# Designed miniproteins, single chains, continued (2), part 38

Each design is a single chain, and the fold is of that chain. pLDDT is the mean over its residues in the fold that is shown.

## One batch from the design tools (miniprotein)

Design m5292
Fold by ESMFold2-Fast:
Structure m5292 (fold): chain A 82 residues (1-82)
Amino acid sequence: GKLTERFIYLAKELGIEVPKSLLETGKMTGKEFAKLLKEILLKLGASEETAEKYEEELIKKFGDKEVDADEAIEYLNKYIEK
C-alpha cells in the first residue's frame, strides 16, 4: 500500500537494501521490519536509543509474526507523532 511504498522509497534513498520479500509481497516478520526501520532511523541521524526504542516496539507488537508492512508502519506512526 501507500505507506509501504513510501517506506521502501525512503530506504532506497538512504542506500539501505530492502528485503525481496517486502518488494514482492509487502510483508515481513516484525523482527525483519524492526531491523530495517532501525537502519533507516540511524541513517536519518536518530540516536541509537531512539532507533532501539522503535525496534523494540515493533518486536513487542509483532515479533516473529509475518505482517503487512502498511500495518507495521501505521502502528509506528502512532508512536512517532507523540
Scores: mean pLDDT 76

Design m5293
Fold by ESMFold2-Fast:
Structure m5293 (fold): chain A 78 residues (1-78)
Amino acid sequence: DRARLERLEREAREMEARLAAEPDLEKRQYEAGYFVARAALEAGLKTVEEIEESIERAEKQGAENFAKGARDAIEEIK
């Protein structure tokens, strides 16, 4: 499934470039959490439970803005 992997890689690079263009670190962290969670859920790579576990881990590491973005993605897609 080479075409699917190439598409996912391209979309990941485009997302990274978009995040890097955000000058506000807190907004960048929020967007990173939002886009990572949304992409993983839409692609079927992660379940809601797995994303929630990642959110808890991120919060314990002090990545509160990332965790908030990921939660908002779950709420939007549910």
Scores: mean pLDDT 75

Design m5294
Fold by ESMFold2-Fast:
Structure m5294 (fold): chain A 116 residues (1-116)
Amino acid sequence: LEELEKRLQEIADEAVEKITKLLNDKKSFPEIQEVLEEFHRKVLELVKEALEKGYDPDEIHRVAVRTVRRLADRVIELIDKANISEEDKKEGKLLVLTQALHTVAEINRLVKEYKA
């Protein structure tokens, strides 16, 4: 399970680095959304792999959801510090929270289906 947590942290760090560059380059939110969608896909692939390997579903759920929440918090902090309008900050934070909720919902679904 430590390897799962490490791999989840690596993909989260990659997403934060990409989003930091996009914000510094004054790129549009659709490009940030693409990074978040890539992160979403990678998280779900790692969760599926861990479930298939027979790791404890409750521990998989805990580390995966924690990783998603920590990424959302880190990205929101980056948006708050970015040199963009208050309206753009609100839009960006809503995008991040919406994507995080979607990813958590899919993690919940996968774990529930596996335990059934």
Scores: mean pLDDT 87

Design m5295
Fold by ESMFold2-Fast:
Structure m5295 (fold): chain A 73 residues (1-73)
Amino acid sequence: SDVKETAEVIGKTAVDLAKDPSKWSSAQQLLDGLQQNADKAKGDDGKIMKKYVDKVKAQVDATRAATQAAALA
């Protein structure tokens, strides 16, 4: 599904942006957009997107935490 492929590209980009604190607002905007798309999606695409959004949020949070910890070392 094009929906899944688009979500995967956006998710990977958000995680990559989370590696740079100056880009964290951009990462959050991508996550917010991905969440909005998941909320609007219906049926099986909606279920797939919601699971993927939860996974990406966890990855972004972990990446932000690791990036901040590295800056404090």
Scores: mean pLDDT 82

Design m5296
Fold by ESMFold2-Fast:
Structure m5296 (fold): chain A 55 residues (1-55)
Amino acid sequence: GKMPVEEAAEVAAKGLVKAYGVDYEEALKASRESAIRNNGDSSLAGAGAAAKLGL
């Protein structure tokens, strides 16, 4: 669901670390950028971050 951008980015980044074992700081940066574009949607933030990271 929609939430504050920073919270959505943190949720997305933790999900990517759990699913793919990527670095949290890199996942958080990508997830923050994606969360801004997707108006705080954590699922879309995670999907966009995964695409950016080549996952």
Scores: mean pLDDT 79

Design m5297
Fold by ESMFold2-Fast:
Structure m5297 (fold): chain A 63 residues (1-63)
Amino acid sequence: SVEEQIELDKEAFKLLQDKKYTLEEVRNYIKEKFGKEISDKDLEVLKRLYEQGGLPAAGVEKK
């Protein structure tokens, strides 16, 4: 459960980082891959964390 949540968050974060995916496309991808819907609110939080360098999606950038 916790590990699945971490993988879901990492995948969503990576898709948001690419800048080629909309929030809708990220949501659809997560639904297809994990069978769960992520809310727009949670996607906005992930996007905000990306802008702040919070999540280590690439494992290289300043955190």
Scores: mean pLDDT 65

Design m5298
Fold by ESMFold2-Fast:
Structure m5298 (fold): chain A 57 residues (1-57)
Amino acid sequence: DAAELRERLERLEAEVPRSHAATLAALHEGKQALDRGDLAAAERSLEQAERYLREEA
């Protein structure tokens, strides 16, 4: 569901410090994928952002 993916990306972006550049870049990429209608790419970008968040925490 594109709406649910967008909500998850936006919620995570709001919680991520601006210093976590790699995490924010992955979230930005996910939103761009959603804007293109590429749900699979958006899901991969969300997973990437979650991995980066754990590494940058």
Scores: mean pLDDT 79

Design m5299
Fold by ESMFold2-Fast:
Structure m5299 (fold): chain A 82 residues (1-82)
Amino acid sequence: TREQLYQQSVESLSPEAKEIVLRYGDKGLDAVTALRAKRAEEEGDLESYLLSRSVLRSIGLTDEQIEEYYEFAERELERLRA
């Protein structure tokens, strides 16, 4: 279930991603999950790792949460390049 995925995902996340999920709940989890999916499928396409503001709003994030997502996403992109 979503609750089970939330618990398991929070335990496996980086400290920064964990804070986003804990602060924003399901919306944060959705954003982190989307980023990880892009990593697996499109590791050579940096633009595809970043979700647009329109997509992030469609999954329920506010403008403030979107800015936090981009900060997190930049750090995750650095990790994905390694």
Scores: mean pLDDT 58

Design m5300
Fold by ESMFold2-Fast:
Order: structure tokens, then sequence, then C-alpha cells
Structure m5300 (fold): chain A 104 residues (1-104)
């Protein structure tokens, strides 16, 4: 039978956590601003696909969860990126991604 609402939510949160982990890994491997922008674009596409399967209430919870994970990523790059220009680029990109999530 179809998944329960709780099972659908839990699956979506797991998929979102995986998407954030893959996004962080792609940013770490990026050698250009274009690579970083493509990583953000792919991440947002995956997030929209995952959220499209949820109820409005579940979507709000999932977006709040996702913002928390992105804040963790922001802190990670702030602590580990020693190049000020690259650090600023990560910060700006993550802030832009959070802004796009608030529109969903």
Amino acid sequence: GPLSPEEQRDRALGELAKAVAEFVQRLRQATSDEDMEKAAEEFLKKVKEILSKLTPEQREEAIDFLKGLLDGARAYFAQRETDPERRARYQALLDKVKEELEKL
C-alpha cells in the first residue's frame, strides 16, 4: 500500500540530508565559481522534487530541517576554508540557496 504520512516525511528528511551531504561534497570539490553554481542549481532541483511529494505542513517542517542543515554547512566552511575569497563565495552561495528555499 502507499506509505503513511509519517513514513513519507521520514523518507523525505533522509533524502534531504543526503542531498545536503552531496551538495557540501560538490562544493568542496569545486574548482570554479561555475562548478559551485551548478552544484547549487542541482541541489535546489533535487530539493524541489523531494518537497513536491509532501503535504504543505510536511513541506514547512522539511524546509526548517533543511535550513538547519545548511546553517551547519555554513559553519563548516567558515571554520575550514582558509581562503577569504572562497569562504565569502561559499557564504554568499549558501545564503542565496536559503533565500530560494524561503520562496517554496
Scores: mean pLDDT 85

Design m5301
Fold by ESMFold2-Fast:
Structure m5301 (fold): chain A 75 residues (1-75)
Amino acid sequence: SEKEKEEELTKIQASLSVYKLSDEIVDGMKLIARGVARTTGSSQADLDRILANIEKGRENIKKAGKEAEEKLKKL
């Protein structure tokens, strides 16, 4: 229906907006993680694990962006 197309377009627009900022978002999260680790005296192993999880977030955002681009092409 027309309503379903409008809802899908809104979701695509949101995903593409996040995708365009993905590198800045992930890099910002890494800076925060390093700052917290320094303040709390966290081990390098704990920091590396947190940074690896943040990097998995980048992969998830890129997957969502690619899916949104493919959906947009089909509309």
Scores: mean pLDDT 79

Design m5302
Fold by ESMFold2-Fast:
Structure m5302 (fold): chain A 89 residues (1-89)
Amino acid sequence: NAARLLLQAARHLAQGDIAGAITYLHQAVQIDPRLSLVQVAVGLLVDLGKLDEAAELAREVARLLAEGRWDDADRLVEQRIREAVEEKR
């Protein structure tokens, strides 16, 4: 399921394996296209060198999805995207 793939992506991010993390994120988005913004947010955090924060985001989204809290997951991801974009300025 998509949540399991997000947890695998988080593990790879924590290990510094960006390519492995991207593969699992891509698979999660193919299962559930609503996760496309998670892929964007993780990509922005990776560009900033914030692998631990990217891993934590993927793990937190997986937790919220397992609890059926999609609106909370969407809100969290949108906030992280705004914060990452502002930090790049």
Scores: mean pLDDT 85

Design m5303
Fold by ESMFold2-Fast:
Structure m5303 (fold): chain A 72 residues (1-72)
Amino acid sequence: NEEVKAKALEGALGFIDATVEDLVERYGLSEEQARAVLDFREGKITSVKELAELLGLPEETVSNIIKKLSTP
């Protein structure tokens, strides 16, 4: 479900103490998807396109969430 994944990404990027386990349990992400979000937060993944592909979301959706969190 795209809406659930988008909400999970928004919550995960705003939750600084989030672990892989927290993201899997609270937001229903796979372990691989949770790790991708954490890697993006830590600057290990810098491409919005790559993050979108790993999460199975449209690049536009991921880009909009990142913009919303960066320019409140």
Scores: mean pLDDT 74

Design m5304
Fold by ESMFold2-Fast:
Structure m5304 (fold): chain A 85 residues (1-85)
Amino acid sequence: DETLASSAKQKGVPFIEVSSEEELEAVLAQNPDKTIVISEKTLGLFASTIAKNQDKKFIVVDDDNIEQVEEALKQENVIAIGVKL
């Protein structure tokens, strides 16, 4: 089944897995000008970090909606972030 990770890989978009908010903040710091694509399914795990980084561009996608995922990954300077298990 198509997922954010699979779609990112197929389109050559970096997909970065994080296991903590500390790792997420490190990725955001290393990618200050990037648009961050995340799955709605992982939003609860990232909510605090997203709230602290309101100045950054986040696109939250429904991972079950392939058209929405593909549209988000067409953005310039995009990276996708997922949770490591």
Scores: mean pLDDT 77

Design m5305
Fold by ESMFold2-Fast:
Structure m5305 (fold): chain A 68 residues (1-68)
Amino acid sequence: SASIEQLVAAIKANEDDPVAVALYLDLLREELRHMSEEEREELRKAVETLSPAVRAQALAVIDAVEAE
């Protein structure tokens, strides 16, 4: 999805700004509630491009929404 790719790219571009990362992760959390299993797999692959610390934050958001 272009929206998923754009959101992950925005996080990657702002990895040094924790406030921007938090805002994009909140948007990611909202989008995750409406994603199919296939889109969630695409997202998990896309977040592999992030730095280890930001990737861990993104994976924690994905896991938290899936636990709902």
Scores: mean pLDDT 82

Design m5306
Fold by ESMFold2-Fast:
Structure m5306 (fold): chain A 86 residues (1-86)
Amino acid sequence: KLKEAAEYFRKAAQAAEEGNIDEAMEYLTKGLKLLNEASSEIPDPELTARIVGLALRAIGSLLDGNYEDAARDMKALAELVEEAAK
């Protein structure tokens, strides 16, 4: 599930880079849903806090029209989740 969540975050980042807010939000939401379902697989509360922080910042940037910043944070989120999946 974590690996699948990371893949959705990468798709969300690509949609954000293309300026497609609806698609970016859809993929981000799907990734977050999978991440929540796999929350027991992330034992580090500091890592969880970083993941939540990146997700909230990405959402804020996307809603503010800062697509480049949103995409950057979504890519960082995917990377952290991929590392947690190992």
Scores: mean pLDDT 79

Design m5307
Fold by ESMFold2-Fast:
Structure m5307 (fold): chain A 93 residues (1-93)
Amino acid sequence: SAALEKYLQELREKEERLKERFEKFKAGEISDEELADTILEVLKIQLEAAKKLGRYDVILSSEERAERVRRIGEEAGLPEEVIERLEEEAYKL
């Protein structure tokens, strides 16, 4: 229970970091690569959290992970080459 609460708090903090990085990206304060790395990091942590919680029902397939990061990257205005790399890395998780 305490370990679960700590994990959920860490997940929330990392999702908040993605939102903050997205706003900084819109302001021109961070690179395309830094935003892409942040998106991938949050996805990795969400996958680990789902596995640790036994929530296999919410674990995305490789294709679903690739589709999710493409959508986020397109919404953020990332260049196509950065999105393609992010898709490949998300698929391999």
Scores: mean pLDDT 80

Design m5308
Fold by ESMFold2-Fast:
Structure m5308 (fold): chain A 65 residues (1-65)
Amino acid sequence: SKEELEKKIEEFEEKILNAPNEEEARKYFEEGVKWIKSQKDLSATEYTGYILRLIGALEDNLLKL
């Protein structure tokens, strides 16, 4: 469901944003991207939107460290 997808993306965003260093932030980002890519039934808009959200979390983490 969309609610389950949103929850999973929020979990990845939280892991990325709260990572204690750049190496772990990038690791969680790569895990999230891999999970999104494994979701075959996403629309192009959903796929792009979820990837951009993870990029935003990574950028926010790197700017705070």
Scores: mean pLDDT 84

Design m5309
Fold by ESMFold2-Fast:
Parts: structure tokens; C-alpha cells; sequence
Structure m5309 (fold): chain A 74 residues (1-74)
């Protein structure tokens, strides 16, 4: 259940950034922490999503990068 919430939140962050809504990132980071992520893992996941979108990747690719960074940091 926690893992599904983390995945849904990271996908939401990727879609929001892909649409140009960078201001939504803080909300998504706070949601990750609410779901039980460490602040460090939440920060690394969101940073990876942002970096991927800035590099021109799709929302789906940004989500995969975010999930990988989140799992590495926890």
C-alpha cells in the first residue's frame, strides 16, 4: 500500500512537471513524506523527476528515474 502511494505521487510529480507546473513539486515532496518516505528519499526522488524533465524526457521516463532515485536513497 505504501509503495503504491509512493509510485502514484512520483507519477503525479512527473506529469505536473511535464506540464510545466514546477510549483507543485513541494506538494508532491510533502506527500511522499506523509506516506512514510524519509525526507532524503523524497528529496532525491523529486530531484530525479525534475532533472529528467529538464533533460527532455517524457513523464513516464521521469517517473522511472524518480522511482529509481527514491529506492536508492531509502
Amino acid sequence: MRELGIENTLMGAAISLWRGRESALEQHKQELVRLGASPEAAQEGIKAVRDAIKAGKTAAEAFEEGLRAYRRAE
Scores: mean pLDDT 79

Design m5310
Fold by ESMFold2-Fast:
Structure m5310 (fold): chain A 98 residues (1-98)
Amino acid sequence: MLSLEEIEEIAEKIVAEAEAQIASLPPLEQRLLRAAVAGLRGEEAEYETEAERKAYEYARTLREAALREARGEAADEAALAEGRANARAAQELYEAAL
């Protein structure tokens, strides 16, 4: 069993490696992934491009669905369907921008 300090060191290394991997991606993929990460973290953010906004909104929908489940509330199926549509729209915009 790892100590708490060892777990914290491993977590810090994983975060640093994830950030390095994001930095190695093409610029458009970096922007979309950072928008999605902000949405998953529940951060309030605004984006100028439609692709980044759609990625952010989808990630926020997933976060809210997880929070509703943790509270024992019924899933918002309409919001989840809208989130999936936003993810698809973000992908189509990304592919069109390549």
Scores: mean pLDDT 67

Design m5311
Fold by ESMFold2-Fast:
Structure m5311 (fold): chain A 66 residues (1-66)
Amino acid sequence: SAEEELRAFIATLPTGAQIAARTGLREYRAGRVSEEEFLRLLRAALEQYVPPETAERVVALARRVL
């Protein structure tokens, strides 16, 4: 499933990127941020830890789960 693919991919990332992705998803699911704001902030946070191409892959997988 898309959620399993997202979880598996996040688990391969550096610790900081994993924390950023999991925190962002938690905030979105709690209703504190919109989908568009979540995806924008997620990309920006991930780019501190991983190459832009890797960040985009996480964002694309997250869109399939939302």
Scores: mean pLDDT 83

Design m5312
Fold by ESMFold2-Fast:
Structure m5312 (fold): chain A 55 residues (1-55)
Amino acid sequence: MEKSMQEIYEEIKKKYPNWSSGEHLYLATAIYLTGNKDYNKPPSIEEVQELLSKL
């Protein structure tokens, strides 16, 4: 990973300031674990949950 979990989390908070903390954490965790760098088209909460269940 090029970025730490904390850096990804801060980037997501900047991109989606209206999201809940849980949603920020889910997306940051999914990106951290998968290496997906597309912050402009985040997966749905359902897709994030599926990614977390596989890892």
Scores: mean pLDDT 65

Design m5313
Fold by ESMFold2-Fast:
Formats: C-alpha cells, structure tokens, sequence
Structure m5313 (fold): chain A 85 residues (1-85)
C-alpha cells in the first residue's frame, strides 16, 4: 500500500530527526528497501569529521509502527508510533 509506505517513511524520518537532536549526529538516508509492511533504510551519520553507517528498520505491527536502529554496537528500539487511520 502506498499509504502504508508513506506512513512508514514519515515515521522513519521523524525517528531520524529525534535521534539527530538527541545525539548531535547529522543523519542522511542513502538507500531504501521495501516489502509489504517493512521499510529498511541505510543511513550515513556524521559528527566532528567522523562518519558511520547504520540501518533503520521500520515495521507495521498491528496498529503500531516500530522503528529499530542497527549499529555496530547492537539494536536500539525507538519510541513506538501509531499507524495513521
């Protein structure tokens, strides 16, 4: 569903902005992968001349959107978001 894709993408962008504000890292989406209920984003992050790569996975589970951030140090789940009606 295009509406579902746009909801997942909006949730991902909001989570990326929140992460950037909390950590001081600048984040840029470099690629996107899609399936029926999942969006996978490759993200480049930079701060103080350091560059790292991370993966953001966004999944619709019931009426909720779950955002997970995968780094070399492990997986972190961001605050759960409501799926739009």
Amino acid sequence: SEALYQALLAAAREAIDEFSKQTGWKLEITSEGRDSERLTLDVAMTRNGRKELLTVEVVAEGDEIHVRVYTSEGATEMPTRKLPE
Scores: mean pLDDT 78

Design m5314
Fold by ESMFold2-Fast:
Structure m5314 (fold): chain A 72 residues (1-72)
Amino acid sequence: IEAATLNNLGIIAQNKGNYDEAESYYQESLEIKRKLGDKNGEAESLSNLALVALQKGNLEQAESYLKEAKEI
């Protein structure tokens, strides 16, 4: 499934320290999951985006992603 592949590519990029690339993959995965109505997958992608934001030092952005995930 394309969304799962994008999520795994995001994890690889994040582990390499390529945070912008990881963010791009997680955002694409999130968009596919939203179109499919996959609420659990949507929350997972938002949590991963929050972790990338924390790694970049963007605390406000990380908090925003986590609050959105909590509402799902």
Scores: mean pLDDT 84

Design m5315
Fold by ESMFold2-Fast:
Structure m5315 (fold): chain A 76 residues (1-76)
Amino acid sequence: SKTVEAINEALPKVLTPEELREVAKKSEEEREEFIEEVIERLGELIKDKASKADFEKLVPLIREGLRRLLDGYAKL
């Protein structure tokens, strides 16, 4: 999928392991804020590589994935 490829290419530009470790220690409100910021930035970066409609279909999965990723980092 071109959309999945574009997201995977853009992810290292919008979040780092260091940011994930620090954000994972924060409140639920701050973690949700970070997730929305990442989603917005991903949408901006992939505008030329994927349609908005295809990206929007994946947003719920990206949001859930980021929540699970932060939960994993919080346990490290």
Scores: mean pLDDT 82

Design m5316
Fold by ESMFold2-Fast:
Structure m5316 (fold): chain A 62 residues (1-62)
Amino acid sequence: LVEEARQALKEGKFDEAIRLANQAIEEGNRVEALRILAEVYFYKFDGEKALRYSLEAVRLEA
């Protein structure tokens, strides 16, 4: 799921990347999925959401 979400992001399939990342969170890959969500929202020009998901991933690594 994390790898599929990264692939969808690389292909510009942002809605699919978001769906797959949320599914990865449910399966316990929360940190990696939050990083993908941050990148998706960065490319969608939503800097506030990109920052929020990025900071959440950092907190979980601490």
Scores: mean pLDDT 78

Design m5317
Fold by ESMFold2-Fast:
Structure m5317 (fold): chain A 85 residues (1-85)
Amino acid sequence: MREEERRRAIEELAERIAEYVRQGDFEGAYKLAKEGALKKGLSKEEVLEAARRAGLAADPRLVGLVVKIAEEAVEEAEREKKLLE
């Protein structure tokens, strides 16, 4: 993936996670972060950056929670990849 495409994917993921966080849908946020890692091929660092941006945009008080949810989602995605490969 090109750097520009990767940046766009991070921005789009951040916007979508922020929308779910604003609605209090943390399960939806978790699923989006997991899909970012599994289906979009984003790294852990890129998914966590998207989560941080999403938290700041939706509710700065929730940044730590949103980042933790994304970290758990990426760790689950990596376990699933390891079982399939």
Scores: mean pLDDT 82

Design m5318
Fold by ESMFold2-Fast:
Structure m5318 (fold): chain A 87 residues (1-87)
Amino acid sequence: SPITEAIKKTLEKVKELYEKYKDKLSEEAQKIVEEVIEKLEELARNGFDEKIAKEIIKKLMEAARKFPENEELFNVMASGVLAVMKL
């Protein structure tokens, strides 16, 4: 499925960004990214679910507001999930 492939690519990109910027994230911010990765893994395994995708976006947007030093990172991750939702 094109949607499943897009989810897997988004998951890989989020994991790459997390590994690259992990040292710039507080322990609390790291836990949020790890929860997002778990939800993306669920979408990749069980298929696309709009409710879960919206929960991921909400969590990332809230994190961008709570951790302004990492706002760009969280917004980039959220944009990836939003792009999948438009397929």
Scores: mean pLDDT 88

Design m5319
Fold by ESMFold2-Fast:
Structure m5319 (fold): chain A 70 residues (1-70)
Amino acid sequence: NADAEVERAVAFIRRLAENALKQGKSLEEVLEIVRRAGDALAQHFEDNGETEAAERLRAEVEKLIEELKK
């Protein structure tokens, strides 16, 4: 289920962001981590022909970035 894989990917990226914030990284550094992880996972979906999953993940990453900006 592509939706479940996207949900896991978002949860993984959120955990990376939370850990980075807990370690005292700047918001800018955290956003870079989120973008890099999101791009890598979206590319993985595209490479497997899962274009819709890649698009959904990119949209969810944008939402997470907005949440992190407060």
Scores: mean pLDDT 85

Design m5320
Fold by ESMFold2-Fast:
Structure m5320 (fold): chain A 95 residues (1-95)
Amino acid sequence: PQAEADRLVSEAERIAQTAEEAYKLAKEDPSKVDEARKLVEQARQTLIDLAKRYRELAPELTPEQRARVTSAFGRALQAIDEAEKAVEEAKKKLE
């Protein structure tokens, strides 16, 4: 149903925001790299859990609702990947 699709999109957007926060921490303060890494791990795990919920719900969604959810998931995954790269670069500077 619509409300469930909207909830999945909102949760994916929150995951992207967490990843963006981790990216900023890694870029602005390399001494916070461990904190940034934990945020990236949290975002990735939350997205995995959300993807499992989506799989169970997908047969009940319209094609338009599925497109909105998968688009939001794609944006969250991109934000996580960018944050992960920033964390790796920050670690290299500290070692």
Scores: mean pLDDT 85

Design m5321
Fold by ESMFold2-Fast:
Structure m5321 (fold): chain A 65 residues (1-65)
Amino acid sequence: LEKEAAAYRAGAKRYRQSYENLKAAAERHSWDEDGKKNAEAQAEEMQRLMDEYEAKAKELEAKLA
């Protein structure tokens, strides 16, 4: 269970990195307007997944305390 909580934390970190990469991509001039909107939408989805994984990690840690 402690390893499971650590895995969720690792997942949240990966989603944070994906979020930052997508934000950088959206700011590049290589994207058209549709591409920028898609990158921003994907970044928001990564942020939602990060929040979900952090919530699960916190819940598991609370059960272990």
Scores: mean pLDDT 76

Design m5322
Fold by ESMFold2-Fast:
Formats: C-alpha cells, sequence, structure tokens
Structure m5322 (fold): chain A 74 residues (1-74)
C-alpha cells in the first residue's frame, strides 16, 4: 500500500484501512508526513498494526518515524 502527497488524507486513510481489513500481510510505502500520518491513524483506528510486515518511508519527519518504530514497524 502506498500513501502519496497530493492525495486527500481521507482517501489515504481509507486505502490503508481497506488494505488492512482485506489482507493478512500489508507492506506500507509512506511518502511525506501526510501519507505517514494517514497510515498511523489507519493502524490505530483498525487495531491491525500487526498485519504490517514492513515499510518504506520517504520524506517523513523523525517524529513520525519514531511513532512507526513504537508500533513495531521498521
Amino acid sequence: VTTMPGVPYEVNLQKVKDALLNNDEVYITAIGDGGALAVIDAMKETGLADKVVGGTFIGVSDELLEKFKELGIK
């Protein structure tokens, strides 16, 4: 699942939620802080962070990267 800058937050949020609900394993690519925030919120709101097997983070702030590490994601 890829969350991109320029896509509305609600669209990125729903895309990640749909991926988590419909798949057993999800790989995240988050681009920019807005994309990363949508991923974090989707994982928290669904409670399905355990389905995220890994991630790639491009242009994401250190504060948000720390939140991903706290959720067990590299």
Scores: mean pLDDT 79

Design m5323
Fold by ESMFold2-Fast:
Structure m5323 (fold): chain A 130 residues (1-130)
Amino acid sequence: AEELFRKGLQAFREERYEEAIAYFDAAVAADPDSPLTPLALYQRGQALELLEKYEEAYEYYKRAAALLLAQDPNSLDAAIAYHQAGQALEKLKKYEEAIEYYEKAIELAPDSPVAKASKEKLEELKKKLE
């Protein structure tokens, strides 16, 4: 499982996003209960976002966040995944749903850099929706 995950990260760094997705899918399939599974789902979401597949990216970020929260209810990584879900929703012009996910990120990790970034996004969206 770890070797497949590492191959996925290498493909991602080399901008081979479809190959990265295949490796992350293979890593999850090899050991679905692995501590690496939420990270593989998150990285798959990032690869999908770079391929401009924003609906699929959103679903994978949401799934990654759910698994991270099951492991740690105050997970910073889950807050990061929620922030990325919000950004994917903005690309889809689903601004009200994006607001919900930025608020979730702030609630989970209020004193974090991701909460600051999410607050900046909320300010921008509030101005845009007036």
Scores: mean pLDDT 87

Design m5324
Fold by ESMFold2-Fast:
Structure m5324 (fold): chain A 74 residues (1-74)
Amino acid sequence: VAESQASALLFLDSVGQRVRSVADPDVAAAFDRWLAQVRQQILELTSVDDINQLLLQVSRRASELLRRVEEARK
């Protein structure tokens, strides 16, 4: 479980950095606040399946946000 938690936290950091690099500061700050909540949840989880489900939610929200940012750049 510790390995899955460590990998998950690295994934969250990567996603947060990506959003911060391309999104408006207000949007990035709101996303970082939500990621802080997700980090806390991951540290409390003892199941790899639960961690994977949470990462799927993070991935979906990040993808939607990044798509909006990329479309706006056009």
Scores: mean pLDDT 78

Design m5325
Fold by ESMFold2-Fast:
Structure m5325 (fold): chain A 57 residues (1-57)
Amino acid sequence: SAMAEAALAAASPGARAAARRAMEQGNGTGDHSAALSSGKATAEQGRALGEEGSAGG
């Protein structure tokens, strides 16, 4: 399953975007949406900064 996990991680930018959007739209709670959105935004920024280097993880 290591290969399958690597394939999912490497080939699912669209799936991650769709899941994120569905959570924002479907949640409607605000409290949890804000917490998840903050966490996702921070992770997205961290990934973008990491891409500037060779340590893309």
Scores: mean pLDDT 55

Design m5326
Fold by ESMFold2-Fast:
Structure m5326 (fold): chain A 73 residues (1-73)
Amino acid sequence: SEAHQLARDVHQAIRNGEPIRLEGYTPNGEKVTGKDGEEVAKAAEILAESYKESDVHASQIYQYISRLARKRV
């Protein structure tokens, strides 16, 4: 899934000491982006909330991404 791929990308960037970024879409097609730890954490929180009712697993993955990103702030 897209959420799983984004989680892998963020996790890999953190492991490699690379800058983290996030670019995703809500269920309604709204684009959400983040370019640093704080922005990525906020973007992931928005995505998590947007998927809460439609895709609980995607929501949980985005919550995980937010927690990872906040450790980089």
Scores: mean pLDDT 82

Design m5327
Fold by ESMFold2-Fast:
Structure m5327 (fold): chain A 111 residues (1-111)
Amino acid sequence: VVDEVMDEMIRLGEYLSENIENIKTPGQISLALMGIGSMRDSGESKKALEMMEKLMETTNLKDDPTMQTFLGKLYLDLGKVEEAKKYYEKAIKIDPSNTLAKEGLEKALKE
């Protein structure tokens, strides 16, 4: 039951990420991030990165620490270690309590 709901949310997120101009609410942003995460999990990291950059631009969330952290993960998946470091450092600068960004930066520094 939980897995069925998650699959539907991911499908809706993929739809929203392809229709970024129609994203108006925080809930829709969360669904779009789930869709982008699903693209990453399926090995479509380049497509996920392009959708993430478009989402950040369209929603004006370029300085959001959660968005910066996720972008860092996508760059790291693509082997772009210096870009990943930049985005993780930016996320930590905005929110020093962001554990995911700190973990991501530590992982990138070991590359």
Scores: mean pLDDT 75

